# Designs tried in a protein design run: designed miniproteins, single chains, continued (3). Part 98

Each design is a single chain, and the fold is of that chain. pLDDT is the mean over its residues in the fold that is shown.

## One batch from the design tools (miniprotein)

Design m11394
Fold by ESMFold2-Fast:
Structure m11394 (fold): chain A 73 residues (1-73)
Amino acid sequence: PGELAAQAAMEAAYKTGGKDAAEVWGRSARLAFRAGATPEQVAKAAGNGSYLAGIEDAAKATEQAMLEAARRG
């Protein structure tokens, strides 16, 4: 449920984000939270999604997604 929603949203965001990646990651994290994902599930999904999308700095991608989600609400 929430974990799968987080995984799908973050993977899609990283593959399509381009120059707007941080905002797209944040919006995807917020949608995952609304689907019942916990912050830990979002962080794990962001790491997995960035790896699958070929982003080597998964920790930075995860941090940006969480910060943007917090800023957006």
Scores: mean pLDDT 62

Design m11395
Fold by ESMFold2-Fast:
Structure m11395 (fold): chain A 68 residues (1-68)
Amino acid sequence: SEEDQIAAYAGIARQEYERNRALFSPEEAARAEALVAAIEKATSVEQARAYLRQLGELLRRTDARRAA
């Protein structure tokens, strides 16, 4: 169901946030938490996917910053 898919995306997002929490700057952590909350509150699978994609982009930028 759509609810099950949104819940699955929220679970993935929360797991990624917790795994990477110590690696985030304060601004990155605030953005990541906001994105996880947005996925948890999503009213459609399309919204959940869009926020999850944004979280993925944030994680890539965090990795790039730490590699520099």
Scores: mean pLDDT 86

Design m11396
Fold by ESMFold2-Fast:
Structure m11396 (fold): chain A 85 residues (1-85)
Amino acid sequence: MEEEAIRAGVEAGLEAYKAGASPEEALERAEGTAIREVLRSLGVEAPSDHPVVLVMTARERLSPEEYERVVRVGREAARRVEEAL
């Protein structure tokens, strides 16, 4: 589950970068996509794909332990994209 979400985030971030996004935008895309995939697997809907909104949705809807997991998954996806740039 976590590795699938991380991979989805990495793919989205790298695709955005190849399409002309800045490194910062690519990292935000990776983090947001990975978080969204975890929330989707838990049946949680977020009103926006922006990382801040996704993180706030996770904080409101999940246990503290699940929230920490979501944050780590998003950060790991962004870290892998940063290392690949």
Scores: mean pLDDT 81

Design m11397
Fold by ESMFold2-Fast:
Formats: C-alpha cells, sequence, structure tokens
Structure m11397 (fold): chain A 102 residues (1-102)
C-alpha cells in the first residue's frame, strides 16, 4: 500500500517540522532540517514510481512546509554564515522540486 507509506512519511515530516519550529539551537535545527529533506526525498521517490494525485498533493504540501521551516532556520542562523548558506541551498533545492511538480 504505497499511499499508506507516503502518508506515514508525511506524518514523520510533520513531526520533524513541529520539533524544528520549537527548537532554538541552530545545530539541532540543522539536524532536524536534514532529516526533513531526507523524508521528502523518500516521498518524491515513492511518487515517481507510483504517481497518484493524492501523493502529489501531500508531497507539494510537505515541500512548502519544509521551505517555511528552513526559512525559520535561516533567520535563527543569521550570525552563522555557513548555516545560512546551507539553509539557502536546501530551500533552493526544495523550490526547484516544487516547480518540477507543476
Amino acid sequence: DMLKKIEELAKKAEELIKKALEEKDVKTLMELAEQLVAVIGRMETLYKFYPDPKMKAMLQKMIQRAIETLEYLRKLSADDPSSVVQAQLYIRYLQQKLEELK
């Protein structure tokens, strides 16, 4: 049941987003952001092999929320140029993925 697998990944992504938005430590936030990007990558892989409109909608929603979470990380990281650059690279990557899903 591929739809159930992507729903489980979407729930995992939502848990990571909730933890990230409650976190104030930039290092821990970066680790959560990397896990979030990896979960979205798994959702994208499932969608590519099993294209379904519900999977596409869930993937689009999770990418948008991940971008918002990374923008939060970028703002908290303002005094750390390396973390700002890393967050911006993940944001651009996810923005490109979102554009590809149109």
Scores: mean pLDDT 85

Design m11398
Fold by ESMFold2-Fast:
Structure m11398 (fold): chain A 100 residues (1-100)
Amino acid sequence: SKVEELKKEIKEMMEQIEELLDEYAKTDPNDKRKRAVLFTAISILVAGILFLLSQLPEDVRKEVIEELIARLEELKKKYADNPEIVAFIEKMIKALEKLK
């Protein structure tokens, strides 16, 4: 179904965000160009997830948002010593809450 296809795409995009956040955390703080490129890629994926979520039926959207927020809260714990990543995750959680 279209709903199942959207859920799969959202999950795959979230997995890409997690990989890019891990790469960002491993990137030299002085490599400003690579950090900017990674941050831009993550931001594009976040916008994509928000757009796909808006296409889901309300009940399904709320369920998927709750699952994504739970996953992001665990990522926030993983990156607790990286304030830049924590701030980005908090912004994403706020954006997701607005779609409920």
Scores: mean pLDDT 89

Design m11399
Fold by ESMFold2-Fast:
Structure m11399 (fold): chain A 104 residues (1-104)
Amino acid sequence: MLSLEEIREALKKLTPEEQVRALQRIADVVQAYADETGDPELRAKAAEITDLLVEAYRLFAEGKPKEEILKVADRILDIVSTLPPEVQERVREALEEFLKEVEK
């Protein structure tokens, strides 16, 4: 199972499209957990991650280099690192699954 730092390194090897899809997986996992718990702080952080995801999609659509998308990814992963351990675990599992999908 990947640590958050190993996830950061794995994201650097992805294409811009794959980077944005990976960030979508993170946003979806955090939003689902926020909806399950109804925690206002968790919902606020899920919304912040979603706003950053929209920025990543914009950078991708504008043809920005992957390094620009990685800066947004770093901000998202920093927010994830502040979430409960249960949410961090779900994010790691979702990204490990995603990385297996893009290797084929």
Scores: mean pLDDT 84

Design m11400
Fold by ESMFold2-Fast:
Structure m11400 (fold): chain A 90 residues (1-90)
Amino acid sequence: SLAEVARKVAELYNEFLNAIENKNVEEAKKILQEMLKLAEEVLDEETYERVRELLAQAIEALDQENYEEAKKLVEEAMELVYEELEKKMD
Protein backbone atom coordinates (compact mmCIF):
# COMPACT_ATOMS: atom_id res chain seq x y z
CA SER A 1 0.00 0.00 0.00
CA LEU A 2 1.05 3.65 -0.43
CA ALA A 3 0.92 4.11 3.36
CA GLU A 4 3.38 1.21 3.79
CA VAL A 5 5.65 2.81 1.17
CA ALA A 6 5.51 6.17 3.01
CA ARG A 7 6.44 4.39 6.26
CA LYS A 8 9.36 2.58 4.58
CA VAL A 9 10.61 5.85 3.05
CA ALA A 10 10.52 7.51 6.51
CA GLU A 11 12.38 4.52 8.05
CA LEU A 12 15.08 4.66 5.35
CA TYR A 13 15.50 8.42 5.83
CA ASN A 14 15.96 7.95 9.60
CA GLU A 15 18.50 5.16 8.93
CA PHE A 16 20.31 7.50 6.50
CA LEU A 17 20.46 10.28 9.12
CA ASN A 18 21.89 7.80 11.64
CA ALA A 19 24.49 6.58 9.11
CA ILE A 20 25.73 10.11 8.31
CA GLU A 21 25.79 11.03 12.04
CA ASN A 22 28.16 8.05 12.48
CA LYS A 23 30.05 8.98 9.26
CA ASN A 24 29.30 5.51 7.88
CA VAL A 25 29.54 6.26 4.14
CA GLU A 26 29.06 2.62 3.05
CA GLU A 27 25.84 2.23 5.07
CA ALA A 28 24.55 5.64 3.90
CA LYS A 29 25.11 4.63 0.24
CA LYS A 30 23.29 1.30 0.77
CA ILE A 31 20.31 3.17 2.25
CA LEU A 32 20.22 5.58 -0.71
CA GLN A 33 20.26 2.61 -3.13
CA GLU A 34 17.35 1.10 -1.16
CA MET A 35 15.49 4.44 -1.39
CA LEU A 36 16.08 4.57 -5.15
CA LYS A 37 14.74 1.02 -5.60
CA LEU A 38 11.60 1.90 -3.60
CA ALA A 39 11.15 5.15 -5.58
CA GLU A 40 11.32 3.21 -8.88
CA GLU A 41 8.39 1.03 -7.71
CA VAL A 42 6.03 3.89 -6.74
CA LEU A 43 6.94 7.10 -8.63
CA ASP A 44 6.08 8.01 -12.21
CA GLU A 45 9.04 7.99 -14.63
CA GLU A 46 9.54 11.79 -14.62
CA THR A 47 9.53 12.13 -10.80
CA TYR A 48 11.70 9.00 -10.47
CA GLU A 49 14.37 10.51 -12.77
CA ARG A 50 14.46 13.70 -10.64
CA VAL A 51 14.82 11.63 -7.44
CA ARG A 52 17.50 9.45 -9.11
CA GLU A 53 19.54 12.57 -10.05
CA LEU A 54 19.30 14.00 -6.49
CA LEU A 55 20.30 10.68 -4.89
CA ALA A 56 23.19 10.29 -7.38
CA GLN A 57 24.44 13.76 -6.35
CA ALA A 58 24.03 12.75 -2.69
CA ILE A 59 26.20 9.65 -3.28
CA GLU A 60 28.88 11.88 -4.88
CA ALA A 61 28.70 14.20 -1.84
CA LEU A 62 29.14 11.17 0.47
CA ASP A 63 32.24 10.11 -1.52
CA GLN A 64 33.64 13.60 -0.81
CA GLU A 65 32.63 13.27 2.89
CA ASN A 66 30.36 16.29 2.41
CA TYR A 67 27.67 15.07 4.80
CA GLU A 68 25.76 18.38 4.95
CA GLU A 69 25.37 18.51 1.14
CA ALA A 70 24.37 14.82 1.04
CA LYS A 71 21.70 15.48 3.71
CA LYS A 72 20.27 18.48 1.79
CA LEU A 73 20.08 16.48 -1.46
CA VAL A 74 18.37 13.53 0.25
CA GLU A 75 15.91 15.93 1.94
CA GLU A 76 15.03 17.38 -1.50
CA ALA A 77 14.54 13.84 -2.89
CA MET A 78 12.35 12.90 0.10
CA GLU A 79 10.18 16.00 -0.42
CA LEU A 80 9.52 14.93 -4.04
CA VAL A 81 8.69 11.36 -2.93
CA TYR A 82 6.24 12.49 -0.23
CA GLU A 83 4.59 15.01 -2.57
CA GLU A 84 3.97 12.27 -5.17
CA LEU A 85 2.71 9.77 -2.55
CA GLU A 86 0.33 12.40 -1.10
CA LYS A 87 -1.14 13.04 -4.58
CA LYS A 88 -1.81 9.29 -4.98
CA MET A 89 -3.42 8.84 -1.51
CA ASP A 90 -5.90 11.74 -1.80
Scores: mean pLDDT 84

Design m11401
Fold by ESMFold2-Fast:
Structure m11401 (fold): chain A 80 residues (1-80)
Amino acid sequence: MEEEYLRELEDHLRKGLEGEPGSIARAVGLMIRIISTGNKKAISEAYRVFGRYYLEVAKETGDKSFEERSRRLFEEAEKL
């Protein structure tokens, strides 16, 4: 269920970074579904996954703003 969604989320985000069209949209859809479940642990883990995604975007793009956003998401996830 949400554990499978988390793995699928990471896979889709990774494939999106590799240039597969539609992967990021699918990842966003999964994120919304995870949030809707109300499972705080799963939501926290999803934030970590998305945080890592932004970190990879910053690395590949060179845009520090994504690195900052990644750090913020990580901190929010851990605080909860």
Scores: mean pLDDT 78

Design m11402
Fold by ESMFold2-Fast:
Structure m11402 (fold): chain A 57 residues (1-57)
Amino acid sequence: DVKEAHKKNTESGAEGSAKADSDDQLRGSNEGIRQGRGLSAPEMAGKMAEGIEKSAK
């Protein structure tokens, strides 16, 4: 469904990244709202990986 499609896109760091939500189901998810529109687990992991890679690990 749309919720799951949204979640998958957000988890892969896609369209949902614009909102920086954890799990943007449609107009906000429990976790996304709780995190204050922070980064989802996959987005956070991607950001950390990027930081490590850019820092030349």
Scores: mean pLDDT 51

Design m11403
Fold by ESMFold2-Fast:
Structure m11403 (fold): chain A 79 residues (1-79)
Amino acid sequence: SADELLEQVRAALAAGDIDAAYENAKKFYEEAVKSGDPELIRKAAEVLGRVAQAALDAGQYSKAIEMGKLAQELREKLP
């Protein structure tokens, strides 16, 4: 479920596991976009932004750029 993916992203971020945070964040992004639910889209934008910052802090620049772009794309879909 979307809630399970969100908890997996949060757990990975708390553990410093950028790869796991990135993979679960991408799955959460896909579920949010597929749902069309503004609340899920807002949550995805927020958590993808957090993963982007964590990836940047870890020196994983390609993941940071990708996550930041997806977060911005989601924010532009919100009213």
Scores: mean pLDDT 87

Design m11404
Fold by ESMFold2-Fast:
Structure m11404 (fold): chain A 68 residues (1-68)
Amino acid sequence: MADAARRMLAIDPLRGAAEVAAALRKLGEQKGADPAEVERWVARIREAAARGDAETAASLAVEALQKL
């Protein structure tokens, strides 16, 4: 999952960011994480992807998965 998300972010940052957002929201619900915390991670990842910074978006996605 994390490796597939990283690859997608490198190839298509906007599509990858959408898939990572969905995965983080689902994981957050399963772990009982604060929805506001999950949405802060999603926002950071989307902003990085929107400006074409695939490496930063991928790093943020991995960090979010480790923190949730």
Scores: mean pLDDT 75

Design m11405
Fold by ESMFold2-Fast:
Structure m11405 (fold): chain A 81 residues (1-81)
Amino acid sequence: MKIIKPKKYYLTVELTAKSLEQAKKIKDELEAKFGAKLVAEYPSGRVVVSANFDSTEEIVEFVDFARELAEKVEVVELKEL
């Protein structure tokens, strides 16, 4: 019997796109691929999302994917759980 530990990391990022509609599309892609959840959205095209990860490699993949889609990606917080 293998005990699965809960996810090790909690990450919150702020995404900036040219419009709110583009920001929502980026959020939907991150939700589909990584299970990210919407924290906040702003009319300026900013969206804040959070996700849980088991490894730093998953965090890097998430941030790199987000950077390919958004004009700006900022890490708001990273917590080890």
Scores: mean pLDDT 77

Design m11406
Fold by ESMFold2-Fast:
Structure m11406 (fold): chain A 84 residues (1-84)
Amino acid sequence: SGEEVRKRLRELTPEQQEAVRKAGLDAMAKVLEEFGLPEYAKLAREDGSGAGARLVHEGRFDLLKAVQEAYRKAALEKIDEIEK
């Protein structure tokens, strides 16, 4: 969940937190690129929240769920990698 990611991030250094955020944003961008939306992918890497808001405004809820799940999975995988 987003709560689990946020809690675990607070226990990491700022540099490690940045690595996790980058991994999550890259995973979101990859999903958007695979859906043929390169402008959304660029926005996701620069402003993940802005990309999410745009998907909501356009009613793309299935895609929103896909990118949120991709971020969550990539973030948790990166946290697990750092904590090993």
Scores: mean pLDDT 81

Design m11407
Fold by ESMFold2-Fast:
Structure m11407 (fold): chain A 88 residues (1-88)
Amino acid sequence: SVEELIDQAVKYLNQAITALKAGDWEKAKEYAEKAMKLGLLLMEQGHIDQGMVIRLAGLDLIKDAEEKKISEDLKKAMERPVQRIDLL
């Protein structure tokens, strides 16, 4: 049912948020992608508005995971003693 698809998408979005808070960027992206697939399925079934909202939420979470991973990778590179010394 539509309600079951929405409930499952919400569960995946919440799992993605939990993974983001834990610093698990790969798991966050995986759950966000699963939510987006359910959003697309809702759109294909004629529930365009609800499907779009879910898909946009998933896209935002993927973007956040990518941006936070890049930020953490850069921070770690800058905090590494050898690289920090080389930049001074």
Scores: mean pLDDT 80

Design m11408
Fold by ESMFold2-Fast:
Structure m11408 (fold): chain A 118 residues (1-118)
Amino acid sequence: RALELAEKGASVADILAAGGRDGNFQEGVIAAVRVLEKWGLITPEQAERVIAAIKAGHRAEIEIEGDDPRDLRSVRVTIRVYDAQGRLVAEAVSEIPEDADPETRARVRELLGFPPPP
């Protein structure tokens, strides 16, 4: 379900919600990571590291933070993966380019689950 939504271009929020409903939250995080990588918001190296850690049985947490959803520079997605002892083993933090064109910014808003600008 989460991977199907990612393939259809669904928002990160929708992908995470689907993963939670299916009891496969970690698979939902993997799908979200692939969407962020596809849009250039995280590096391929960060994506591979996080996905490898999740597949190794470590637990991922995702945080979407934004002071103003209308200013994408204030929006940050942080993914952290912890081992059984609670130690951080992998991290990816999204960066939205300051010079991103309006079309790219609109697509990022949709991917994060924010309503389109009027």
Scores: mean pLDDT 66

Design m11409
Fold by ESMFold2-Fast:
Structure m11409 (fold): chain A 99 residues (1-99)
Amino acid sequence: SMAALSADAPGALRAAAENAERAAEKARAGDEKKAVLLAVAARLLLALAADYADPEAAELAREALEKVKEGMEKLDAGDFEGAAELFEEAAELARRAAE
């Protein structure tokens, strides 16, 4: 139900933050494959939160989602440090949205 999805949005946002933080760690370690998998997990959770969270939290989730997308583009370009910084920004936005 929509109500159940809205109630779970803070949990999805916290999980998105953890996945984005781990994606940053893997990017800095040069583990592109694990960084991509974690970033994809964060994107799915942020997309869910963007649809079902309260309007303010949903807007932060959309900003975090764009940061994860940009980070994935940086990974594809071989800019692992730039990717990590974007994933960390996404994690901070997702954590704020969960509050």
Scores: mean pLDDT 86

Design m11410
Fold by ESMFold2-Fast:
Structure m11410 (fold): chain A 68 residues (1-68)
Amino acid sequence: SRDALIDEAIARAKAETQAGRDWIRSMFADLDEAQQREVLALLSPSPADFIRASTRVTELKRKAGVIR
């Protein structure tokens, strides 16, 4: 489910602050399940992977508005 993917993203990113967790929830809320899985595959605690994931979220948000 989309909610389970958000929980997994928080765990994978090792988000230790409320602000970090809220950011991940907000960024994933606008994505469908397939888009969430794509971003999740890029996400890790690594700064390089955060930049890569953030870039991909931006690309997917250009298509966001398709809430299915």
Scores: mean pLDDT 71

Design m11411
Fold by ESMFold2-Fast:
Structure m11411 (fold): chain A 64 residues (1-64)
Amino acid sequence: MAAQRAAADAQNAAVGRELQTLYDRAIKEGRPLPRRTYRLTAVTPDGTTIESDLVVEEGEPPPP
């Protein structure tokens, strides 16, 4: 279980970093956020793995 949770946490953290990079780029370029789909993984206390797709809708970045 610990290894599965660590892997899921690492994957979710990587998705977060990728999304942050895209967001920062959109702000710098003054472009709207592109629509993207990311796979998120969660591990329950009993060791069951749950996968969900996170859809990030296109949008305008907030002002600086």
Scores: mean pLDDT 65

Design m11412
Fold by ESMFold2-Fast:
Structure m11412 (fold): chain A 92 residues (1-92)
Amino acid sequence: SSEYEKMAQEVLEAVRKELEENPEHAVRHIRTYAALLLAEVRRLRDPEFAAVALATLGEIRRLAEERIKDEEALRETLAFLDEVEAQLRALA
């Protein structure tokens, strides 16, 4: 759905903007937007949006790997994103 793709792109652009404006809070921004994406998928209960959200989560993961320089914080953030991915896959 073009509506779901637009919604997902708006989340991704919000993450990018927050990482650019407040890079010291990269872990918090990534975790917050990943959790919001999961919450929205749960609210809409549409497998089509869950599939779009999985692709967007992959892009959020890439941003985490690029922007989180602390190795421990990166490992913990990626583990959190893995849990979000598992929950999204169950909803797809």
Scores: mean pLDDT 85

Design m11413
Fold by ESMFold2-Fast:
Structure m11413 (fold): chain A 70 residues (1-70)
Amino acid sequence: MIEKAKELIKRTAELLKRYLEGADPEEILAEYQKLIDEYADEEIEITPELEELNKKLLEELKPLVEEAKK
């Protein structure tokens, strides 16, 4: 599943880049959740790079989206 892992890393990095460029946090979070759901049936090897990207993206976006919805 190397191709799936590489694709997931690339797409996660693209979401993080869009967020840093000022994209709507709610939109980015929704796309990230959809991305995770797309790969839910696949056993993807989590690399340190992917783990760091996922953690950074979720830590940055989730609090902002939750605060905005309150």
Scores: mean pLDDT 69

Design m11414
Fold by ESMFold2-Fast:
Structure m11414 (fold): chain A 80 residues (1-80)
Amino acid sequence: SPADQLLAQLNAAIGRLLELIRNNASDSTIREEIDRLRALIEQADQLIAQSTDPQQALQLDIEVGIARIMIWVAEHLISK
């Protein structure tokens, strides 16, 4: 389903961002991954708003929450 694909993409992007941080990737590379993750969050928010499946919406909302926390952590690591 589109939700399952988006969940997989969010999970992969979160993992990618963590690996970039762990490997001391450049600030520009980390910012590019943050921008990609933000685009996926926007897609997830739209899908949640249109969802008729409460469990699917909850799974997406949890993953979006994790993604937002990871962006916040990454921005604090490269900006301070």
Scores: mean pLDDT 85

Design m11415
Fold by ESMFold2-Fast:
Structure m11415 (fold): chain A 83 residues (1-83)
Amino acid sequence: MRRERLEKELQEEKQKIEELFKDNTAKMNKIREKTIETYSAAQDFRSAWTIALDREQQHLNEKMERARNAKLKELEEALKEKA
């Protein structure tokens, strides 16, 4: 009787330790996943921002070229009128 009770208590403690170890591992995995997610989101934002900036710069360059061409045409026509 005494030995059986002690063996049962030992088995119960062993199970408790195993469950605690599993819970701790699960918690660590959750922290890892959240950290990776946060980092990825920050990287995605940076990439999107760079692409948006590049697009705006291209639009501005095209607008400037059109304005320059229009001014050049005006100047050429004014010069032709003098000739």
Scores: mean pLDDT 70

Design m11416
Fold by ESMFold2-Fast:
Order: sequence, then structure tokens, then C-alpha cells
Structure m11416 (fold): chain A 79 residues (1-79)
Amino acid sequence: KLEEFLKQIKREVEEAEKLMEESPPKMKEVLRRMLELGVEMALATANLPSNSPERKAMSEKMKPEMDKLNEEYEKLLEE
């Protein structure tokens, strides 16, 4: 249901904002970009079947950007 989907997105955003409030500025920016990309992905694929080629193509297209953000996040955790 759309209502359940929107409630889930709202909860995830609120949890991310809470985490970002306690994070250093550089880490906060990485977390915000990850959240923005995640939300964009979720909205773009919400109406697509799990096994659709379009969903797979979107995941593959966004993977390099998400991988780069994950690497940047891990690097900040180590330093």
C-alpha cells in the first residue's frame, strides 16, 4: 500500500536525520547523499516488479555511485 510505503520512507528519513545530527560535517554530507540516492532509487522502482529488467538496470546504473559513497563512508570511519 502507498501509505505503508510512505510511512516506511518517513521512518528511514527520520532515523537518518537523527544519525546525521550526531555526525561530523563531512560524514553528515556523505550520509545525506546516500539517503538521497536511496530514496531516489526507491521511488524510481516502487512500481516495478522485483524481477523486472528495468529494476535490475536501475540498480546497476546506481551501483557505482552507491559503492563510491560506501567507500567514502568507510574511509571516514577509519580516520
Scores: mean pLDDT 75

Design m11417
Fold by ESMFold2-Fast:
Structure m11417 (fold): chain A 65 residues (1-65)
Amino acid sequence: SKEAEYRRRVEELFRRAEELSREYAERLAAVDPDDTEAIQALEDEHTRRMDELQRELEELRREAE
């Protein structure tokens, strides 16, 4: 059913979000805390990738009509 497919894709998006958050935390821990440019670049990339997942979720909501 469309609802079952929607649930599966939503769960996949949450798993990807968890993976992105873990990768972000690991990379942040490996960066020199005084390297503000590197920290900001990681923060910006993480925000952008999370925004992409949010857009995918919104598209799934529209398609599940």
Scores: mean pLDDT 82

Design m11418
Fold by ESMFold2-Fast:
Structure m11418 (fold): chain A 85 residues (1-85)
Amino acid sequence: MFKAKLEAEVTTSDGKVIRVTAELEDGKTVSASVNGEPFKSIEEARRKVYEFLAEHPGEATERSRMTTADGEVKEAEHSGTFVPP
């Protein structure tokens, strides 16, 4: 069974930060939290992120870090403009 922990930080153009943590098993998201608040589904976590981005429109930078059960760390950074659904 492959387990990994994903941490992502989204920083808005006005300097606000939203943090997302997810637990992955065999490539599937089994749990997620936003700013320390746990969610039962990834859909609810996504809604929380979209609400935050709708309140802080414009360009945002995402920094993500994935840590595997073996302690391997992978980092990525992306920038973009978010449009709520």
Scores: mean pLDDT 72

Design m11419
Fold by ESMFold2-Fast:
Structure m11419 (fold): chain A 81 residues (1-81)
Amino acid sequence: SVEEEIQEVLARARTLSPAELVALMKEFVERMLEKGYISAEQAASVLAALDEMEAQAASPTELLAFLQLVAKSVLETLREK
């Protein structure tokens, strides 16, 4: 389920470096787009935000907070269907 995938991603994210976390988040967004759980426009916006956060050397805490926000958005979109 999407909820199980989100829980797995969040658990893995806690153990990763910032660069690995960005890579994990990009993979997660691409997977959610492929499955139709987010729009192409939403995916593009999230990927652009991740690129900006990486350029600004965002902390693991900031990246985790953003991942949680993205995960919540995916779940809310799924619940509306």
Scores: mean pLDDT 80

Design m11420
Fold by ESMFold2-Fast:
Structure m11420 (fold): chain A 83 residues (1-83)
Amino acid sequence: NAQKQAELKKLADEFRKKISELYEKGLKLTPEQGKVVAELINAIRKGAPREELQELLDRLEKLTSNKELIDFAKKVIDEYNKI
């Protein structure tokens, strides 16, 4: 479904934009944190199983204490689950 694919791409692009905004505010990600964020964005674009997105979120929460990043990732997954 082209419409669902467009919605997933938009959600992934919104996540990528938020990461860029956080970098402008001084966010520094380790290589491991950056890899998990990239994997989460790619999983959203691909329409991966919800279980995979939840695993990536759980992994992100273990690697960082950045509340703004974690809260935004949770919001994105909630919106993903509505698509």
Scores: mean pLDDT 85

Design m11421
Fold by ESMFold2-Fast:
Structure m11421 (fold): chain A 85 residues (1-85)
Amino acid sequence: DEQELLENHTILEIAREMVRQMIAEGLDFSKWIETLGKVSEELAKRFKEALENKDIDEIAEVLIETQIALAKKHKDEEMLALLEK
């Protein structure tokens, strides 16, 4: 539990730094918003609002939540495949 919390904290710090770098490079986030919308319209909305507010912490959190959601979907598909065998 402690180890998992430390790892999650490190991942969040890396995500925040990546977001800062992407903003500094003037990257167009419209494609990211479109991709997020395919996973969750709510996450896409949060990402857009956070970007408009320049809330780096919220942007990083939404990216992490998106990765978790994708991992959960992938895990469920693998579990279904295992149950069929």
Scores: mean pLDDT 68

Design m11422
Fold by ESMFold2-Fast:
Structure m11422 (fold): chain A 61 residues (1-61)
Amino acid sequence: MIPGVGPETLAKLRSVPAEVLESLTPNELAQYLDLPVSVAAAIVFYLADNGLTIAQFLETL
């Protein structure tokens, strides 16, 4: 699992269309979901490292 991502963060990710989230930079994602930039960056890096889109990641959960 992604460091710093709890159930609250996952609920925020699920509340927004994946297509919108995938278009955002880590800074924009942090502002959109009211997250620390470090957490948003961890999400983006995890997805890139595993070759997943946000939609694919959410389907895995």
Scores: mean pLDDT 74

Design m11423
Fold by ESMFold2-Fast:
Structure m11423 (fold): chain A 107 residues (1-107)
Amino acid sequence: SSVTLNVESGPDGRGGASASSGNLHYNVTIVVEKPGAKASATVRLTDDGTVEVLSASADGTTAKLIVTIFRNGELSKMVVYTLDNGNILSTEVITDNKEIEEALNNL
C-alpha cells in the first residue's frame, strides 16, 4: 500500500506536508534555492519505506525535496532530492541518525 502526497513552496520559498503509510510517518519538505521562485513535487510513500518522486517542478530554479522517515516515532532515514525543471539532479540517502540530525539542523 502507498500514499501520494503533494508539496508546494509558499511565498517564503518553503513548503511541507506529512503523511503516514503503514507503520511509517513521513515528513516532506521542499525548499527553493532562488528567492521568489516556486517549486512543487508529488511523491509516493510506501509502507516499506520506499519514496518515489512521481513529478517535480522548479520554476527557473533548483529546489531541495527532503523526505524524513520515522518508525514508531524514531528517525529511521532521510532522502534528499535536488530538483531542476522537473528533473531529479541528485538523490542522497542518509541512514545515520547523527547525519540526519545535522541535516535537519541545517534546513
Scores: mean pLDDT 83

Design m11424
Fold by ESMFold2-Fast:
Structure m11424 (fold): chain A 90 residues (1-90)
Amino acid sequence: MPSVMELLKKISELLGEALEALYNKDYETAMKKLDEVIELMEELAEKLNAPEEVFELLEQAKASKDPEEKLKLLKEAATKLMELVNEKLK
């Protein structure tokens, strides 16, 4: 299984690719990349024993058909996951 740091790196790379696709109005690619980010964030949340609020944000992101709304929800989830990573790496 990938490490927490490997998951964070992959999430960052895929978010960058999703943002580039959105800028180019390639909404199909953006949605696919954001869905990949959701899968990796779920795996990271499980590894960190994240609170239910994080999983709720990820479920809302999965249900969203708007790439901008999906990205906003994933940014909120990422902020909470980074707070958990910082607490674990003390």
Scores: mean pLDDT 82

Design m11425
Fold by ESMFold2-Fast:
Structure m11425 (fold): chain A 109 residues (1-109)
Amino acid sequence: SRRERVAELLERVARKAEKAALSDPPDVKELAEEARKAAEELRKLGDEETAEALEEVARAAEHNDDPVHLLSISALLRGIARALREGDEERVRRLLRTLKRFARSVTAQ
C-alpha cells in the first residue's frame, strides 16, 4: 500500500541516521542523500508534507552532526513509520510536526 511504502522510506532514512550517529566522526553524507531520495519518492506519492520534513532532516544533518540529534531524528522517523502502519493519522501529523520543528531548530544552531 502507499502507507506501507511511505513507512518503508522513513525506516530507511532512520537506519541511515543511526549509522551516521555510530560513525566517528558521524558520516552524514549517506543520511542526507537517502533523505533527499526519499523526499523525491514521497513527492511522487503526493506526500508533500513528509517530503518537506525529510528535506529539513537532510539540512539539519549537514549543519549539525551531533549523534544525540541524529538518534532523535531516527526515533521520530521510526515513530512516524509505526503510526502510519497502525493507521493513526493524528499521531502521524503530531510526530511529523515535531520532526520538522526539531530539524529546523538543529539547523538554526
Scores: mean pLDDT 87

Design m11426
Fold by ESMFold2-Fast:
Structure m11426 (fold): chain A 97 residues (1-97)
Amino acid sequence: MAMRKEEGRREIEIAVEGMRKFGEKMKELEANKDNPEVQEELEKRKEEAGEFLKKILGLEEVSESQKFSAYIGRLFAESYDEAAAEAEERRRREEEE
């Protein structure tokens, strides 16, 4: 099949919305930097991302910056998946009319 321009455009729109959602989540983290509950949850999620990174790469240790980078990568992926799910829901509503 030839590539359709509409399919590529939709994927770009999902990616842009995912980046926008990711930026909002990053702003929310910065706004809550002095909130102990948010910081405790962030630290737990960083440790989980670091352990997952160790397992995938076969590393014995990962740095704090590597843990943070792994967490940020997961946050971006979650934001993209959320944008894709919202786009699919909009498409379903259009098809139900």
Scores: mean pLDDT 76

Design m11427
Fold by ESMFold2-Fast:
Structure m11427 (fold): chain A 83 residues (1-83)
Amino acid sequence: DEENRELEERMEELLRRNDREGLLELMREEARRLREEGAEQSALNGAAYALYLLGASLEEIRELIGEEAAEKIRELEEKKAEA
């Protein structure tokens, strides 16, 4: 998929530059796109995880992607805290 390749290339460029703000903006755009398109929950969960790794709050993830995706991130945080 050409669209997916462009997203991947943009992510690699931002990672190379250590541009955390650019990566956050890119992932916010992707999350909105996925939600607007009615993407499957697995795709929304993937976007939520990327936002979480980039430092987005659970509240932002909940607002942007929804409660189910935010709950999956909360479960991940809880597992890491118990490790």
Scores: mean pLDDT 77

